# Designed miniproteins, single chains, continued (4), part 83

Each design is a single chain, and the fold is of that chain. pLDDT is the mean over its residues in the fold that is shown.

## One batch from the design tools (miniprotein)

Design m14871
Fold by ESMFold2-Fast:
Order: sequence, then structure tokens, then C-alpha cells
Structure m14871 (fold): chain A 65 residues (1-65)
Amino acid sequence: MTQEEKQKALQKWQELMEKMDELVKEGNELGATLLVLEELLEDPSISEKGKELIKKKIEELKKEL
């Protein structure tokens, strides 16, 4: 991973954390968790096996909605 890619990933994580905090403050804790998992699916550093596990977790949580 380049320094530029690392900095961009860090910035994206900070923005994600801010959105999560907003959702949690609104009482939407499940929505905050789903937001994090969906962003992780778009991360190219995560293996295909890792993405499969994340997808299964998202589907599990969506059934709770």
C-alpha cells in the first residue's frame, strides 16, 4: 500500500466514524454497524474470503430489519 493510499484510507475511516457517531446518536446502532461493513466491502486490501464473511454478516444484520 502506498503512503497516498494509506492516507486516503485513513481519511475514509475518519469520515465513516463520524457518520457512525451520527447514526448512534440518532439511536440507529444497527445502521451504523451496516455502514461500517458496507465500507469494508469496498476496501481493496480485504481478501475475497474476508469480503465473503463481511457479506454474510451484512445479510444476517439485514434480516434483523
Scores: mean pLDDT 73

Design m14872
Fold by ESMFold2-Fast:
Structure m14872 (fold): chain A 90 residues (1-90)
Amino acid sequence: FTDEEVRRIRLAAARGMAEAAREIAKKHPDPQVQEEILKSADELVRAAEAGDLAGFQRAGDRLFKHLTPEERERVLQAAVRAAREALDSL
């Protein structure tokens, strides 16, 4: 794979994670936690777009602190699905 292809797959995974996280946030009863999840999801996508691996790690850590094990699994499944779809389109 080229560096550009790897970057596209990584960005697709980040967008999939953010989409799943936003759906989780909509159903969260605490508005403060909703805001933190949404902010972390947006930061995750921006870091992936910029190729900022340290920023991506920080955003991911912040996101996972607010998620249950079941919610983390859903976010990871969304990332894998998005990455596979991006790979199939290369």
Scores: mean pLDDT 83

Design m14873
Fold by ESMFold2-Fast:
Structure m14873 (fold): chain A 123 residues (1-123)
Amino acid sequence: SEIDSLINSAKGKLNDAIGRLNRALELALEISKETPIGEDIVSLVGAAISAAEKALELVESGKNLKEAIGLGKQAIELVNDAIKLANESGASPELKDEFNKEANDAIGLLNDAIGLGEQAAAL
């Protein structure tokens, strides 16, 4: 069905986003070696991963697409907060650039997943 196709596409985007968030988490751990604020960045990225993983579980179950969309939006907010802290931190410019790349790639994938979920919810 069209709904099943949209849901399968959203699952793919969520899995890709979780992969990018795990890369961002590795970089946040490196930032934490350079600056104490890195621990807060790790916490925000970890929370974003948890929200995205919960969204994926809900999409797989097919039972609460609205809650999954809300969790995806929460993950984006947490990643944006992490980006702000990373850019305000004393970390090296190179590490900030790598972190920003993975974090922004994750936001793009989360936005794609949310859009697909909203299309499925409207059918």
Scores: mean pLDDT 91

Design m14874
Fold by ESMFold2-Fast:
Structure m14874 (fold): chain A 92 residues (1-92)
Amino acid sequence: KEKKRLELLFDVGVLAVMEAMVRTKEDFEKLVELAAKILGVEPEEVRKAMEELGISVAELVAAEAAKKLKELGLEADPYWQEMLEKVEKRKK
């Protein structure tokens, strides 16, 4: 249980740092590709979700991490839970 939580925390942290360092279109594309690999989806799905919901890459990955932890019956980090709630509210 803890191993999965730490793995997701590390992935979200790396993406947040990379997003803060984005300066060019190429940097943004690399960030999207890394997020897609972490989420197990295509880069186009990440871009579409960001466009439709108006959220950052780090917020999207944090929301999906919280959702996955809840599906496993585990407590999500409070900040990740907040991101999940933000994403759900923007869907309607």
Scores: mean pLDDT 73

Design m14875
Fold by ESMFold2-Fast:
Structure m14875 (fold): chain A 100 residues (1-100)
Amino acid sequence: EIEKKVEEVEKKLRPQIDAEVASSGVAEADRRAVAERLAEELLGQIDRLPEAQKLFGIKEEEVIELLLEAIVLARYLAERYGLTELSERVIEKARKLIEE
């Protein structure tokens, strides 16, 4: 099920995100601005993913993995930076693509 796969990706990805954020040295105000840009970029990437899959011959397994990573990152951005609405949009679109 999708939720178990998200948990597996989160276990791998979340420590990496936490380490990256901790070592960045970026001011808190700048972190929020970067987080907003990342969430918007992620939303745009998800919208273009079906086209990219066709153009670049990306395997279905790789597409699913990218979508699971997008869900994990969106949850992190909502939790850490309060980007709830933007993150919900990312999660909703990613889930729809995984469900086909």
Scores: mean pLDDT 76

Design m14876
Fold by ESMFold2-Fast:
Structure m14876 (fold): chain A 62 residues (1-62)
Amino acid sequence: SKEQAIAGLKALGASEEAARKAVEAAERGDVTGAQRYGLEGGSRGAAAAHGMYALDVREMRS
């Protein structure tokens, strides 16, 4: 689901590098790091961080 989470974050306004780092931080359980990289991605960074969590939960469920 990592590649799909990165694509979702980019759709929410994050840069590719910021999205990738946010997903990696979330995989480690580092919510603060995920939020930080999301915010650095653009004006929608906070929304991107929330979108990443939702995508990860959905992918793990099925």
Scores: mean pLDDT 59

Design m14877
Fold by ESMFold2-Fast:
Structure m14877 (fold): chain A 79 residues (1-79)
Amino acid sequence: SEEEAFAPVVRALERLSGGRVADMDDAALRAALTELLSDATLRPAAEYLGLSVEEIRTSEAAAERFVAALRAYIARRQA
């Protein structure tokens, strides 16, 4: 499910942001996804979107697609 895919990512971002993930801009989200979050944390969400973790880390287009999907998930749920 979308929740099973993205909830681990949101939890990791909440730890990094001190519970202020909703206040993160797209650049901060992209930096966290490419540089700070573990492969294990990203993998369920990557698979949900038909992406690999390596693609999210190395492809600007894949990272932007991931950020857009994550932002939409956060907007639908309280972060």
Scores: mean pLDDT 80

Design m14878
Fold by ESMFold2-Fast:
Structure m14878 (fold): chain A 102 residues (1-102)
Amino acid sequence: MEEELEKLLEEMRKTVKDGLARIDALMAQDPEKAAEAAINLARTVASKFEEALKVARDYGDEEGIERVYEEFKRISKEFPEDYWKAVAELRKKRQEELEKLK
């Protein structure tokens, strides 16, 4: 259990590191592609976080659950605060636009 959770958390951290490096490279050439890649990276990280949390919960590992939350907090600090706010605002606006079509 603990080794499985550790591997999932390491994969999540590596995904963030590699993703941020790709986004930085794209920023100089295509800022629109960089923004799209950033949104996709955030979505991938959220998905991996949910999977790690599910594994910890399925085993009833309270320490593992806390480790998953701690690692997510660390990863969240790697993104600028404005980035997470912008992503949330964009998703909210899209949802409101879909509701107006009804």
Scores: mean pLDDT 70

Design m14879
Fold by ESMFold2-Fast:
Structure m14879 (fold): chain A 112 residues (1-112)
Amino acid sequence: SPLVKELIDFALAFLDGIIDELEALRKTASPEAQAVLDELIEGLRAIKDELEANRDTWTPEQILKALDRVIELLREAAEKAKALGHTDIADFLQHLADVVRDLKAVFEEKIK
């Protein structure tokens, strides 16, 4: 479906933007916060690679499930950052999770 490919291409560009922001954030972070961000970046890159590999085969539902996994990774990283006392990083990661949730809602409307 042309729509599915457009949604994947948009999700890929969006994930690239998030990864770039997290890479910038890690450069000024403490070693403990860098470890949390490195794990998050690796997880997001894995989801990005899966989207690219399945660009011609995935259903809209599979794209939505991939966005759910992105939201879960961001929320888990936010909880880890908060537990380490990095509340500003935790708040930023939670905000990113909310942005991905809103993107998912837009995708759900497009596939109806």
Scores: mean pLDDT 88

Design m14880
Fold by ESMFold2-Fast:
Structure m14880 (fold): chain A 72 residues (1-72)
Amino acid sequence: PRYRLTLTSAGPINPAVIRGVVEASGGRVLKLELLDAHRAIVVVEVPEDKVEELKRNLAAAGYEIVSEEEIE
């Protein structure tokens, strides 16, 4: 399934770090849009059973998930 995640970070958003975290969690980044230095929208495709792992890995990398939408 696909998810639209709105991410925030205390430091500057790093697209390469986000892509690496998603890939390490078994997913793929389909779209990444920087809203400002500390906010981004990311569309990811990740297996259902890997969603929790992705969330933990994003949090460990310093990214907070402000909103999460499952999309087609």
Scores: mean pLDDT 83

Design m14881
Fold by ESMFold2-Fast:
Structure m14881 (fold): chain A 68 residues (1-68)
Amino acid sequence: SEDQAVLEQLERLLEELREQYKKAKQKAEELEKNIEKDKEGLKETKQRAEELRTQVLHLEEALRSLRA
């Protein structure tokens, strides 16, 4: 019957929407994990850059004193 065909189409659409929802949710969870990893990496890189900057400044001052 036409009603049966409509029901089958709606069931397929529901299955497709459930699959799309599942994929979107999994992708969001993966992006959240990547953001946390990137956030940690950014913090570590900034800390290392600050340490290196301090070392550069100290060495530049030492070189200026030795060249004077």
Scores: mean pLDDT 84

Design m14882
Fold by ESMFold2-Fast:
Structure m14882 (fold): chain A 85 residues (1-85)
Amino acid sequence: MLSPEEARRFLEEAVRGLEELIEQIKNAKSPKEAYRLLIQAQMLYLAARVAAWLSGVEDPEGLARLDKLYEEAQKTAEEVIKKLE
């Protein structure tokens, strides 16, 4: 089981990873590429959320940031897919 310290590090890495994925989604050249990147963002988001829950980590600000970044990834992907179709 992940320690709270390991879960906090993973949460920080997930925040950075989501920021990178959002930029990649903005630059996607096809709807398929945007969908693949969104799936990666969803998997990263869920893994980080599950890790935080299982470890009992108390980081409401980090979790709120993660939630906002995932919402931004979804909205960005939807906009890019509509533009490319």
Scores: mean pLDDT 85

Design m14883
Fold by ESMFold2-Fast:
Structure m14883 (fold): chain A 83 residues (1-83)
Amino acid sequence: SMAARRAAEDARVDALIANVPNMTSQQLVDALGAMLDAGYSLTDINRFLRSISQSHAQAVLDFLREKGADRTSIEIVERVILR
């Protein structure tokens, strides 16, 4: 069901967010790409984006721009860079 799918996606994003401090810029970009390709919700994608460090934000921003990502997602990462 859609509800079961959303619950599973949420749990996977929670695990990913917990692991963000141990990830490289490339691993963050790869994880984000996988989420976008799998059709994860904008809420889950944006929650993940808020968890990234300033040091990795530029690589993630460049990737989102190349993918033509949602404006809200791009603005979240821009705010991380401006911290």
Scores: mean pLDDT 83

Design m14884
Fold by ESMFold2-Fast:
Structure m14884 (fold): chain A 80 residues (1-80)
Amino acid sequence: MKEELTKKAWELIRRAQEAANAGDYREAAELFREAAEYFKKAGDNKSAAFAYRQAAVMARNAGDDKEAEELEAEAEKLEK
């Protein structure tokens, strides 16, 4: 179960990177956020924090500064 959750999270990371490369920053932010949620379910807080921080970068690139701040706060909770 945990391994399947981690595999799904990394598939979402790959798709998020593809969306970001295409300039679809809003889609990339959502995909990175979903990946973070799967990492959290798997108990991998370090990878979840990474994914939330990437989602925040994408949200900021999409012009959603408030969403980026919320995503950064979620990452901080998992790292500390």
Scores: mean pLDDT 86

Design m14885
Fold by ESMFold2-Fast:
Structure m14885 (fold): chain A 67 residues (1-67)
Amino acid sequence: SEIDKAKQELIELFDQLEKASPEEAAKLFRQALDKALEIAKLKGLLTEKIEEAYKKLMESIDQLEKE
């Protein structure tokens, strides 16, 4: 589905983010945020599942920034 494809693209962006320089990481983070918003729009209303997935992805970014 379109939603599943967008979720997979979001995961791939976070995989790239883990390998990126600090400057590239900022750009990839913005792209990941835009993709998360796209998924929310495709569903019309935010679901608890989307919110939980977004939270976990943000935790991954937080860990990356601490390193």
Scores: mean pLDDT 73

Design m14886
Fold by ESMFold2-Fast:
Structure m14886 (fold): chain A 77 residues (1-77)
Amino acid sequence: MEEVKERARELLEEAEANAKLAAAQAPKTDTSAMVKKMYEQAAEYARKGLEGSEKEAKGYLNLAQSSLDVANRVAAS
């Protein structure tokens, strides 16, 4: 359980940091606004993983990881 919560915190910090970076670009591009929303979604799943029961934590961690991976791919494009 410590590993799951530690990973969820790492994903939350990464998603929030990347959302802030995307927000700084939002006035300049529509893509930046979209990427910001994707990172915000990943952060939301990571928070639910931290707050949830042991049964829910793994599911939300997987959703946070997948959402973050998609957001990173779009941001890199």
Scores: mean pLDDT 74

Design m14887
Fold by ESMFold2-Fast:
Structure m14887 (fold): chain A 62 residues (1-62)
Amino acid sequence: GRVGLETGRRLVDEWNKLKKDADDKASEYTKKSTPEEGKKYKDKLYKQADDDFSALAMRAAD
């Protein structure tokens, strides 16, 4: 119902914020590192964002 829609939208907004934060951090790091190091850092940040989002989704399901 409406509660599910509201929760879904909030989770999408949180995911977008986490991904944007990860992208911003990766971009800043890449300016100061090699392309290979930048890719590793970006992959790590994306994995952290995915883990953080999973935790938020689990809490929203409670």
Scores: mean pLDDT 75

Design m14888
Fold by ESMFold2-Fast:
Structure m14888 (fold): chain A 73 residues (1-73)
Amino acid sequence: PLPPEHLEELFRLLQQGMADGDVQVVIEVREEDGRLVFTIAIRPRSVRLEVPLSEMPEDAPGIQRLRFDASTG
């Protein structure tokens, strides 16, 4: 699993790719066994990340922003 800082950076890069029109991204976030599971479908590829809830920062604006952008697409 990636550290929370690296997840936020990854989400920022994905959001930038979406804004540039290079990438279409669908993000699903699920809580399972004290973990946050992120399923990211990126044309033409897919990526899945798992992060323990205890390692998530309380303030994660990058994650919230990507979820918002995904819901509007």
Scores: mean pLDDT 54

Design m14889
Fold by ESMFold2-Fast:
Structure m14889 (fold): chain A 118 residues (1-118)
Amino acid sequence: SLEEFVSSIDIEKFTEKVLELYEKDEEFRERLENFLKSNDLTLESLKSTEPGLRLAVLLGVALTLFEKGELELPLSREEIEQLAALAGVVEAEIKKVIEDAEEKALEIVKRVVEYLKI
């Protein structure tokens, strides 16, 4: 499942690769900072074991790579932006929306993990 895959990601490698992109890519940095600020989180929150937070960050990476033409995605930009926004919110109704797109979200996350070598 998407949650199982996201929970299996190496936290140290995930944090390292996300911070590398944060330092190198201005658009990703702004996206991540806005996400963290909106949810009362800090960069230290990247080490969280919470699957929804990791999913939101990985979908944000996917959007950045898609905009740069470095990654092809099975969802539209607008659909991925919606999933990324929802994944950062810990509410039961939001989990249902993610479940409806689980197969496509899982494919996106797998491509990001492969690209970042996590």
Scores: mean pLDDT 75

Design m14890
Fold by ESMFold2-Fast:
Structure m14890 (fold): chain A 100 residues (1-100)
Amino acid sequence: SDEDLRQALLEVSSMIMEDILLASKELSEEEYEELTKKLTEFHNSLVENIDDKEKFIEILKELAEYLEEESRKYEKKSPKFAKHLEDHAKEVKKLIEELE
């Protein structure tokens, strides 16, 4: 339902904001800027596709993959931050299952 997509957007928006806040403390300026740009692009794509369930789910799948890749990238340098990204990837995957 439209309500389910709006609820998923709210939950993902909260996760993205938390990731950006933690990145500001844990990452270099260049890494922070790159991650913030990518997460903002995902958020904007989800907002633009709020009325397109199939495309919304596709974007969520791409976001989950991105979060898993970024988690692996930071695993050695910032293990706590990497774990946080991994946990958010799992939460996004759970939202995908609930929407399908």
Scores: mean pLDDT 89

Design m14891
Fold by ESMFold2-Fast:
Structure m14891 (fold): chain A 87 residues (1-87)
Amino acid sequence: SRQEKLLEMIQAVAELVLLELQVRLDLEDPSTSREAQIARLRQGIEAADRAAELARTLSDTPIGQAMLRYSEVVRRHLEEELARLEA
């Protein structure tokens, strides 16, 4: 149902928010290895893709549009950080 899709999208976005915070903390922690930082960034990108996919199914709603924009912005930032670490 549409209500089930909304709840699934909210859960995916909440997981993305937590992963983005974890990525920031890992990047600022000198004890976190480069390999672990890269793995966390890849997890974040996958979470952003999942959130965006779900948000697109609700793109006819203001909340779906907002969550899609948020997921796309976060994905871009995570990709930029990943590119810097793999350089």
Scores: mean pLDDT 86

Design m14892
Fold by ESMFold2-Fast:
Structure m14892 (fold): chain A 87 residues (1-87)
Amino acid sequence: MKSFSGEFEEGESITLTVKAPGAKVVGWTRKSEGKPLEGIAALIGDKVYLNEKYKGRVTVSKEGDTYTLDIKNLKKEDKATYYGIAK
């Protein structure tokens, strides 16, 4: 599991990387103050599942055992703690 929390500039991008050899499921979620955990994307086998709120701003990729989530065009509401999980 990997988490990221920090200050973002509007219009920038964030990259979240998970190394998970042999993982069957990899997912990314976020947590904002006062709000529940929200799913962003998951990769199950070779299929990518995206939350509609992030469609067009988020890219999921896999290179070997490395899974990457890219979120582009960051807004003030994107300030959150992001988590990558693998199973």
Scores: mean pLDDT 74

Design m14893
Fold by ESMFold2-Fast:
Structure m14893 (fold): chain A 100 residues (1-100)
Amino acid sequence: SELEEAYQAIKKLIEGVESVEDSIIERYKTNPSELYQEELISIAALYKLAGELAEKLGKTEEAENYYKKAQDILDLLPEDLKTEALEQEIEKEKQLFNID
């Protein structure tokens, strides 16, 4: 199915992300910056998308694991800055999909 193909493509992207995730987290903890915050939000968004696709495919356990990974990343960010970064990401996605 198209959903299964999309899910496999996202999983392949996640494999690449996992190879650098710890490095990005370490850099953020050592010298916090908006750039690393944006990278962490993008990683969390990718895990959330993987969770949603897994859920649609009936892979409930995989979906729960991806949602947990997304939340673990978000928990590293300050609450106020987390909200600002999420608003920016939503606006970027709206522009990408031509949604006003």
Scores: mean pLDDT 73

Design m14894
Fold by ESMFold2-Fast:
Structure m14894 (fold): chain A 83 residues (1-83)
Amino acid sequence: MLEVVLDDPRTPRELTAAGPAAQAAHRRKLLEGAMEIVVEELKKQGKIDEAERLQNEVREHLARGDLDAAAALITEKYAELKK
């Protein structure tokens, strides 16, 4: 239980699906914060269009209660910014 493949995209998605409602609510809050960080970074880089598109797509998924889709979008853009 120490450490294995914890950063795998599939693992977070499976954990979200199996987790209790309280964990889902907490994840939503974390995703909103992560979205703001990524959006701010995109805007600082002059990628205003990408920032607005990400913000709109993530908000749409969060409004639908689809935390998994929101997490995937944020993770993808964050990885793109790091590379």
Scores: mean pLDDT 70

Design m14895
Fold by ESMFold2-Fast:
Structure m14895 (fold): chain A 104 residues (1-104)
Amino acid sequence: DKQKKIEEIKKELEEKAKEILSKTTSEVAKELIKELLKVSLEIIDLIAKSNSPEVMQKILELNNEFVKLLDKNWPSLTPEEQKLLAEFQSFIREAELKVLEIVE
């Protein structure tokens, strides 16, 4: 069941976000991690539904919105918080690749 595997990956992302949040001290970093999780779950749902041009455009729009939010807040983050966000972004990339392998 492809859908069950995708839901398991989404659960792993939520669990990783909880781990990263437990290590995060500032409200700015917490909000960025929460928004990154939200955007990543939306992108995974889009990848799972279709590879149509409309879906790809929505993925680009979601990524662009997050990049703007990250750029605005990045100078306010400590080096430790920047490292935690980079770790979470890496985990998300691996999750997205797993979803792509499932929907092939």
Scores: mean pLDDT 83

Design m14896
Fold by ESMFold2-Fast:
Structure m14896 (fold): chain A 85 residues (1-85)
Amino acid sequence: SPSLEALRAEIRALADRILAHARAYARTGDPAHLAAMEAAARRLRRLVDLFLSTTPESPEKAELVALAERALAEARAIVEAARRA
């Protein structure tokens, strides 16, 4: 459905945005990027929950969930590494 396609597109866009802000924070140390990353991560978690409740099990569902989980884990790792440097 168009709503489901829009939901999938938003999940992918949020995953990209989270990583972009994590990388920007690592480069600049600007706390605005950390705040934007956290806001995008909260929205991503809500949309993944919605996607899980509205989509039957499929390889595409598993792939999109894995993409979201990897983006969240990578963003956390980037921020943690930047804070240690």
Scores: mean pLDDT 85

Design m14897
Fold by ESMFold2-Fast:
Structure m14897 (fold): chain A 110 residues (1-110)
Amino acid sequence: EDREKLLRLEDEMVRLVQRALYNPKDFEDLKRRLVELAREMHELRMRIEGLSPEETAERLIADLDVMAESFKKLYKVMNPKDTEEEKKEAFEIIDEIREALKRELRELGE
């Protein structure tokens, strides 16, 4: 089922973001895979919801903003002993991933 496939892609996205936070050497490769996942999720959600490419992209972008803030909150809870600089570096990784995915989704919405 397409809905089950979407849940698996969402799970993979969460796992890849977590890997990027703890494996900076793999960041560029993980970011490329995350962009590929965004394309797959866009195509799949268009089929599930029957919405236009633009409307589907707008919904995914809104979801990404919520997810990014959730990851930042979870990171702070899971890493209470991290310095402010270490937290800043983690947040920059989350923000860079979010902006890369938003760029891809905006292009798909055209």
Scores: mean pLDDT 84

Design m14898
Fold by ESMFold2-Fast:
Structure m14898 (fold): chain A 62 residues (1-62)
Amino acid sequence: MEELKKKAAEAGKKLVELKEEIEEMIKNNADFDDVQKKIEEYLKTAEETRALFAEVQAARAA
């Protein structure tokens, strides 16, 4: 359970960092392909983060 809480917190931090990085890449006219890859990584991380939070809640109930 402790590792799940830690992973969920780290995933949340990573989402914020990915969002900031994407915004900075757009500002700096980074390659469109690189921006798209970061956006896709952000979406995958967001989905995984939701699953982790759901699992943490289930673990608390158990």
Scores: mean pLDDT 78

Design m14899
Fold by ESMFold2-Fast:
Structure m14899 (fold): chain A 95 residues (1-95)
Amino acid sequence: MREKLREVAEAIVKAMEKLVSPETAQKFREEIDRILEETDDPVEALARINEVAYRYAKEAGVSIEEFDKRVAEILGTDKSVTEYMRELLAEELKK
């Protein structure tokens, strides 16, 4: 799970780098890295990362749809980011 969380986090950061200014992207990366450092629970980390990512996209005037599409492309998945994350969280909750 932690490796999958790191993959998702990097895809989210790379998607943001394509859609916002370099300065905004750097600030975003710093917030994501802080969440990963502070939170050992992958479910909580993923939820916090998603919240921050959507906040940054909205503030930058980027649609959540376009942002999710870019993240999915980087992850190499045909699923929406929301569906991918929901499945990941559901797997952890079964334990």
Scores: mean pLDDT 75

Design m14900
Fold by ESMFold2-Fast:
Structure m14900 (fold): chain A 57 residues (1-57)
Amino acid sequence: MSAEEALEEGRRRLEAAKDAEEAHRAGVQSVVDAGEVSEEAGLEMGRLARETVERLS
C-alpha cells in the first residue's frame, strides 16, 4: 500500500468516526431533553467523544 493510499484510508475512517460521534451526540441530546441528564453533563460527554475521535485520527 502506498503512503497516499494509507492516508486516504485514514481519512475515510475518520469520516466514519465523525458520523458515529454525531449519532452519539443525538442520543445524548435526547436524554438531556428528557431531563434525565443535565445539559452540562451532555456537553462534557460529547466533548470527550470528539477528543477520542481526534486521537484516533
Scores: mean pLDDT 66

Design m14901
Fold by ESMFold2-Fast:
Structure m14901 (fold): chain A 78 residues (1-78)
Amino acid sequence: SLTEEFVRRLLDEPARRARALIAEGRYDEARQVLDRMLATAQRLLDQSRGPAARLLLERAQAIRDELLAEIDAAKAAA
């Protein structure tokens, strides 16, 4: 559906890209991808204020926190 496609584009695609960058040791670029993902989710909440937009922002924040922890773990292992 359009909603599933939207979630995939907003959350899944940036998360996959960030993970690929982390695997390559490109941590600053991974952080930039995550920052853009959060900024997009926040803009949607600011524009609509609906429950769906709030849930998308919460999911984006959870993904960002998970992947930042993954960066920290990767750096500690190096």
Scores: mean pLDDT 83

Design m14902
Fold by ESMFold2-Fast:
Structure m14902 (fold): chain A 76 residues (1-76)
Amino acid sequence: LTPEQRADLVAAVRRTADEYLPKAEKVNPELAEKIRQAADELIRHAEAGDVEGTRQAMRRFLELLKEAEKEIEKAK
């Protein structure tokens, strides 16, 4: 990843986490904490330039977001 691509990825992860965390925390606080930790891990790998670590952390982050979406839908 270029420095610009890393910065864009970090910004996108932070924006996505900020959007989902309040909603997830209302339905499942433990899941919200996992999302926060996954976002932090993803940012750490991206800033370090660890391509493989970034890919694995991204998959985990997206999986947790999908789980949060399901919990939010069930709570409606």
Scores: mean pLDDT 81

Design m14903
Fold by ESMFold2-Fast:
Structure m14903 (fold): chain A 65 residues (1-65)
Amino acid sequence: SELEKLQSQLIEKQIELIDIVGTNAVDEVLREVHKKATQNGETDPITILRNAIKALEEAIAKAKA
């Protein structure tokens, strides 16, 4: 239902991130990007996509809690 939809969107955006960054270690990349870009930011696709992925993860965690 809602959780399934959020998970599907998360996977889709993670795949897009892999395409942009060019790496198979999407989880590691996401963790490093999050750490580095917590305050400053770029208006490039990776920053926008990372933010969207984070929001989806938060929504999924909230739905599970």
Scores: mean pLDDT 67

Design m14904
Fold by ESMFold2-Fast:
Formats: C-alpha cells, sequence, structure tokens
Structure m14904 (fold): chain A 60 residues (1-60)
C-alpha cells in the first residue's frame, strides 16, 4: 500500500533526528526498516542532488 506524504516527511525528520538510524525510525512509525529505507532514500537523494546543483552544503 502506498505511504502518505505526511508519513514520508515524518520518516525523513526522524531519520535526521536519529542521525541515520533506520531501526529507530521504523520503531517510532510502526513500520519495517525496509519500508522506512524505501521512503527515506529517495528524499535523501533528491536533497543531495539539489545541494550539489546549488553548490551549497550545510552541515552541523
Amino acid sequence: MPVTEAQRERAVALYRETNGDFAAVAKALGMSVATVRRIVLPALIEEGVRLLEEGVLKVT
């Protein structure tokens, strides 16, 4: 079943908060790790490509 856009955004936010811990994100959302990875990976790729295109990278 397709995941909602809200769940996708929440998964990305939790991934950032957990410093890349897919298992913690999966636990918080009640999903499998594979599902979370499938949701988060495209968002990370899109963000990375965008930052490279702009020539600007921000890190904390």
Scores: mean pLDDT 70

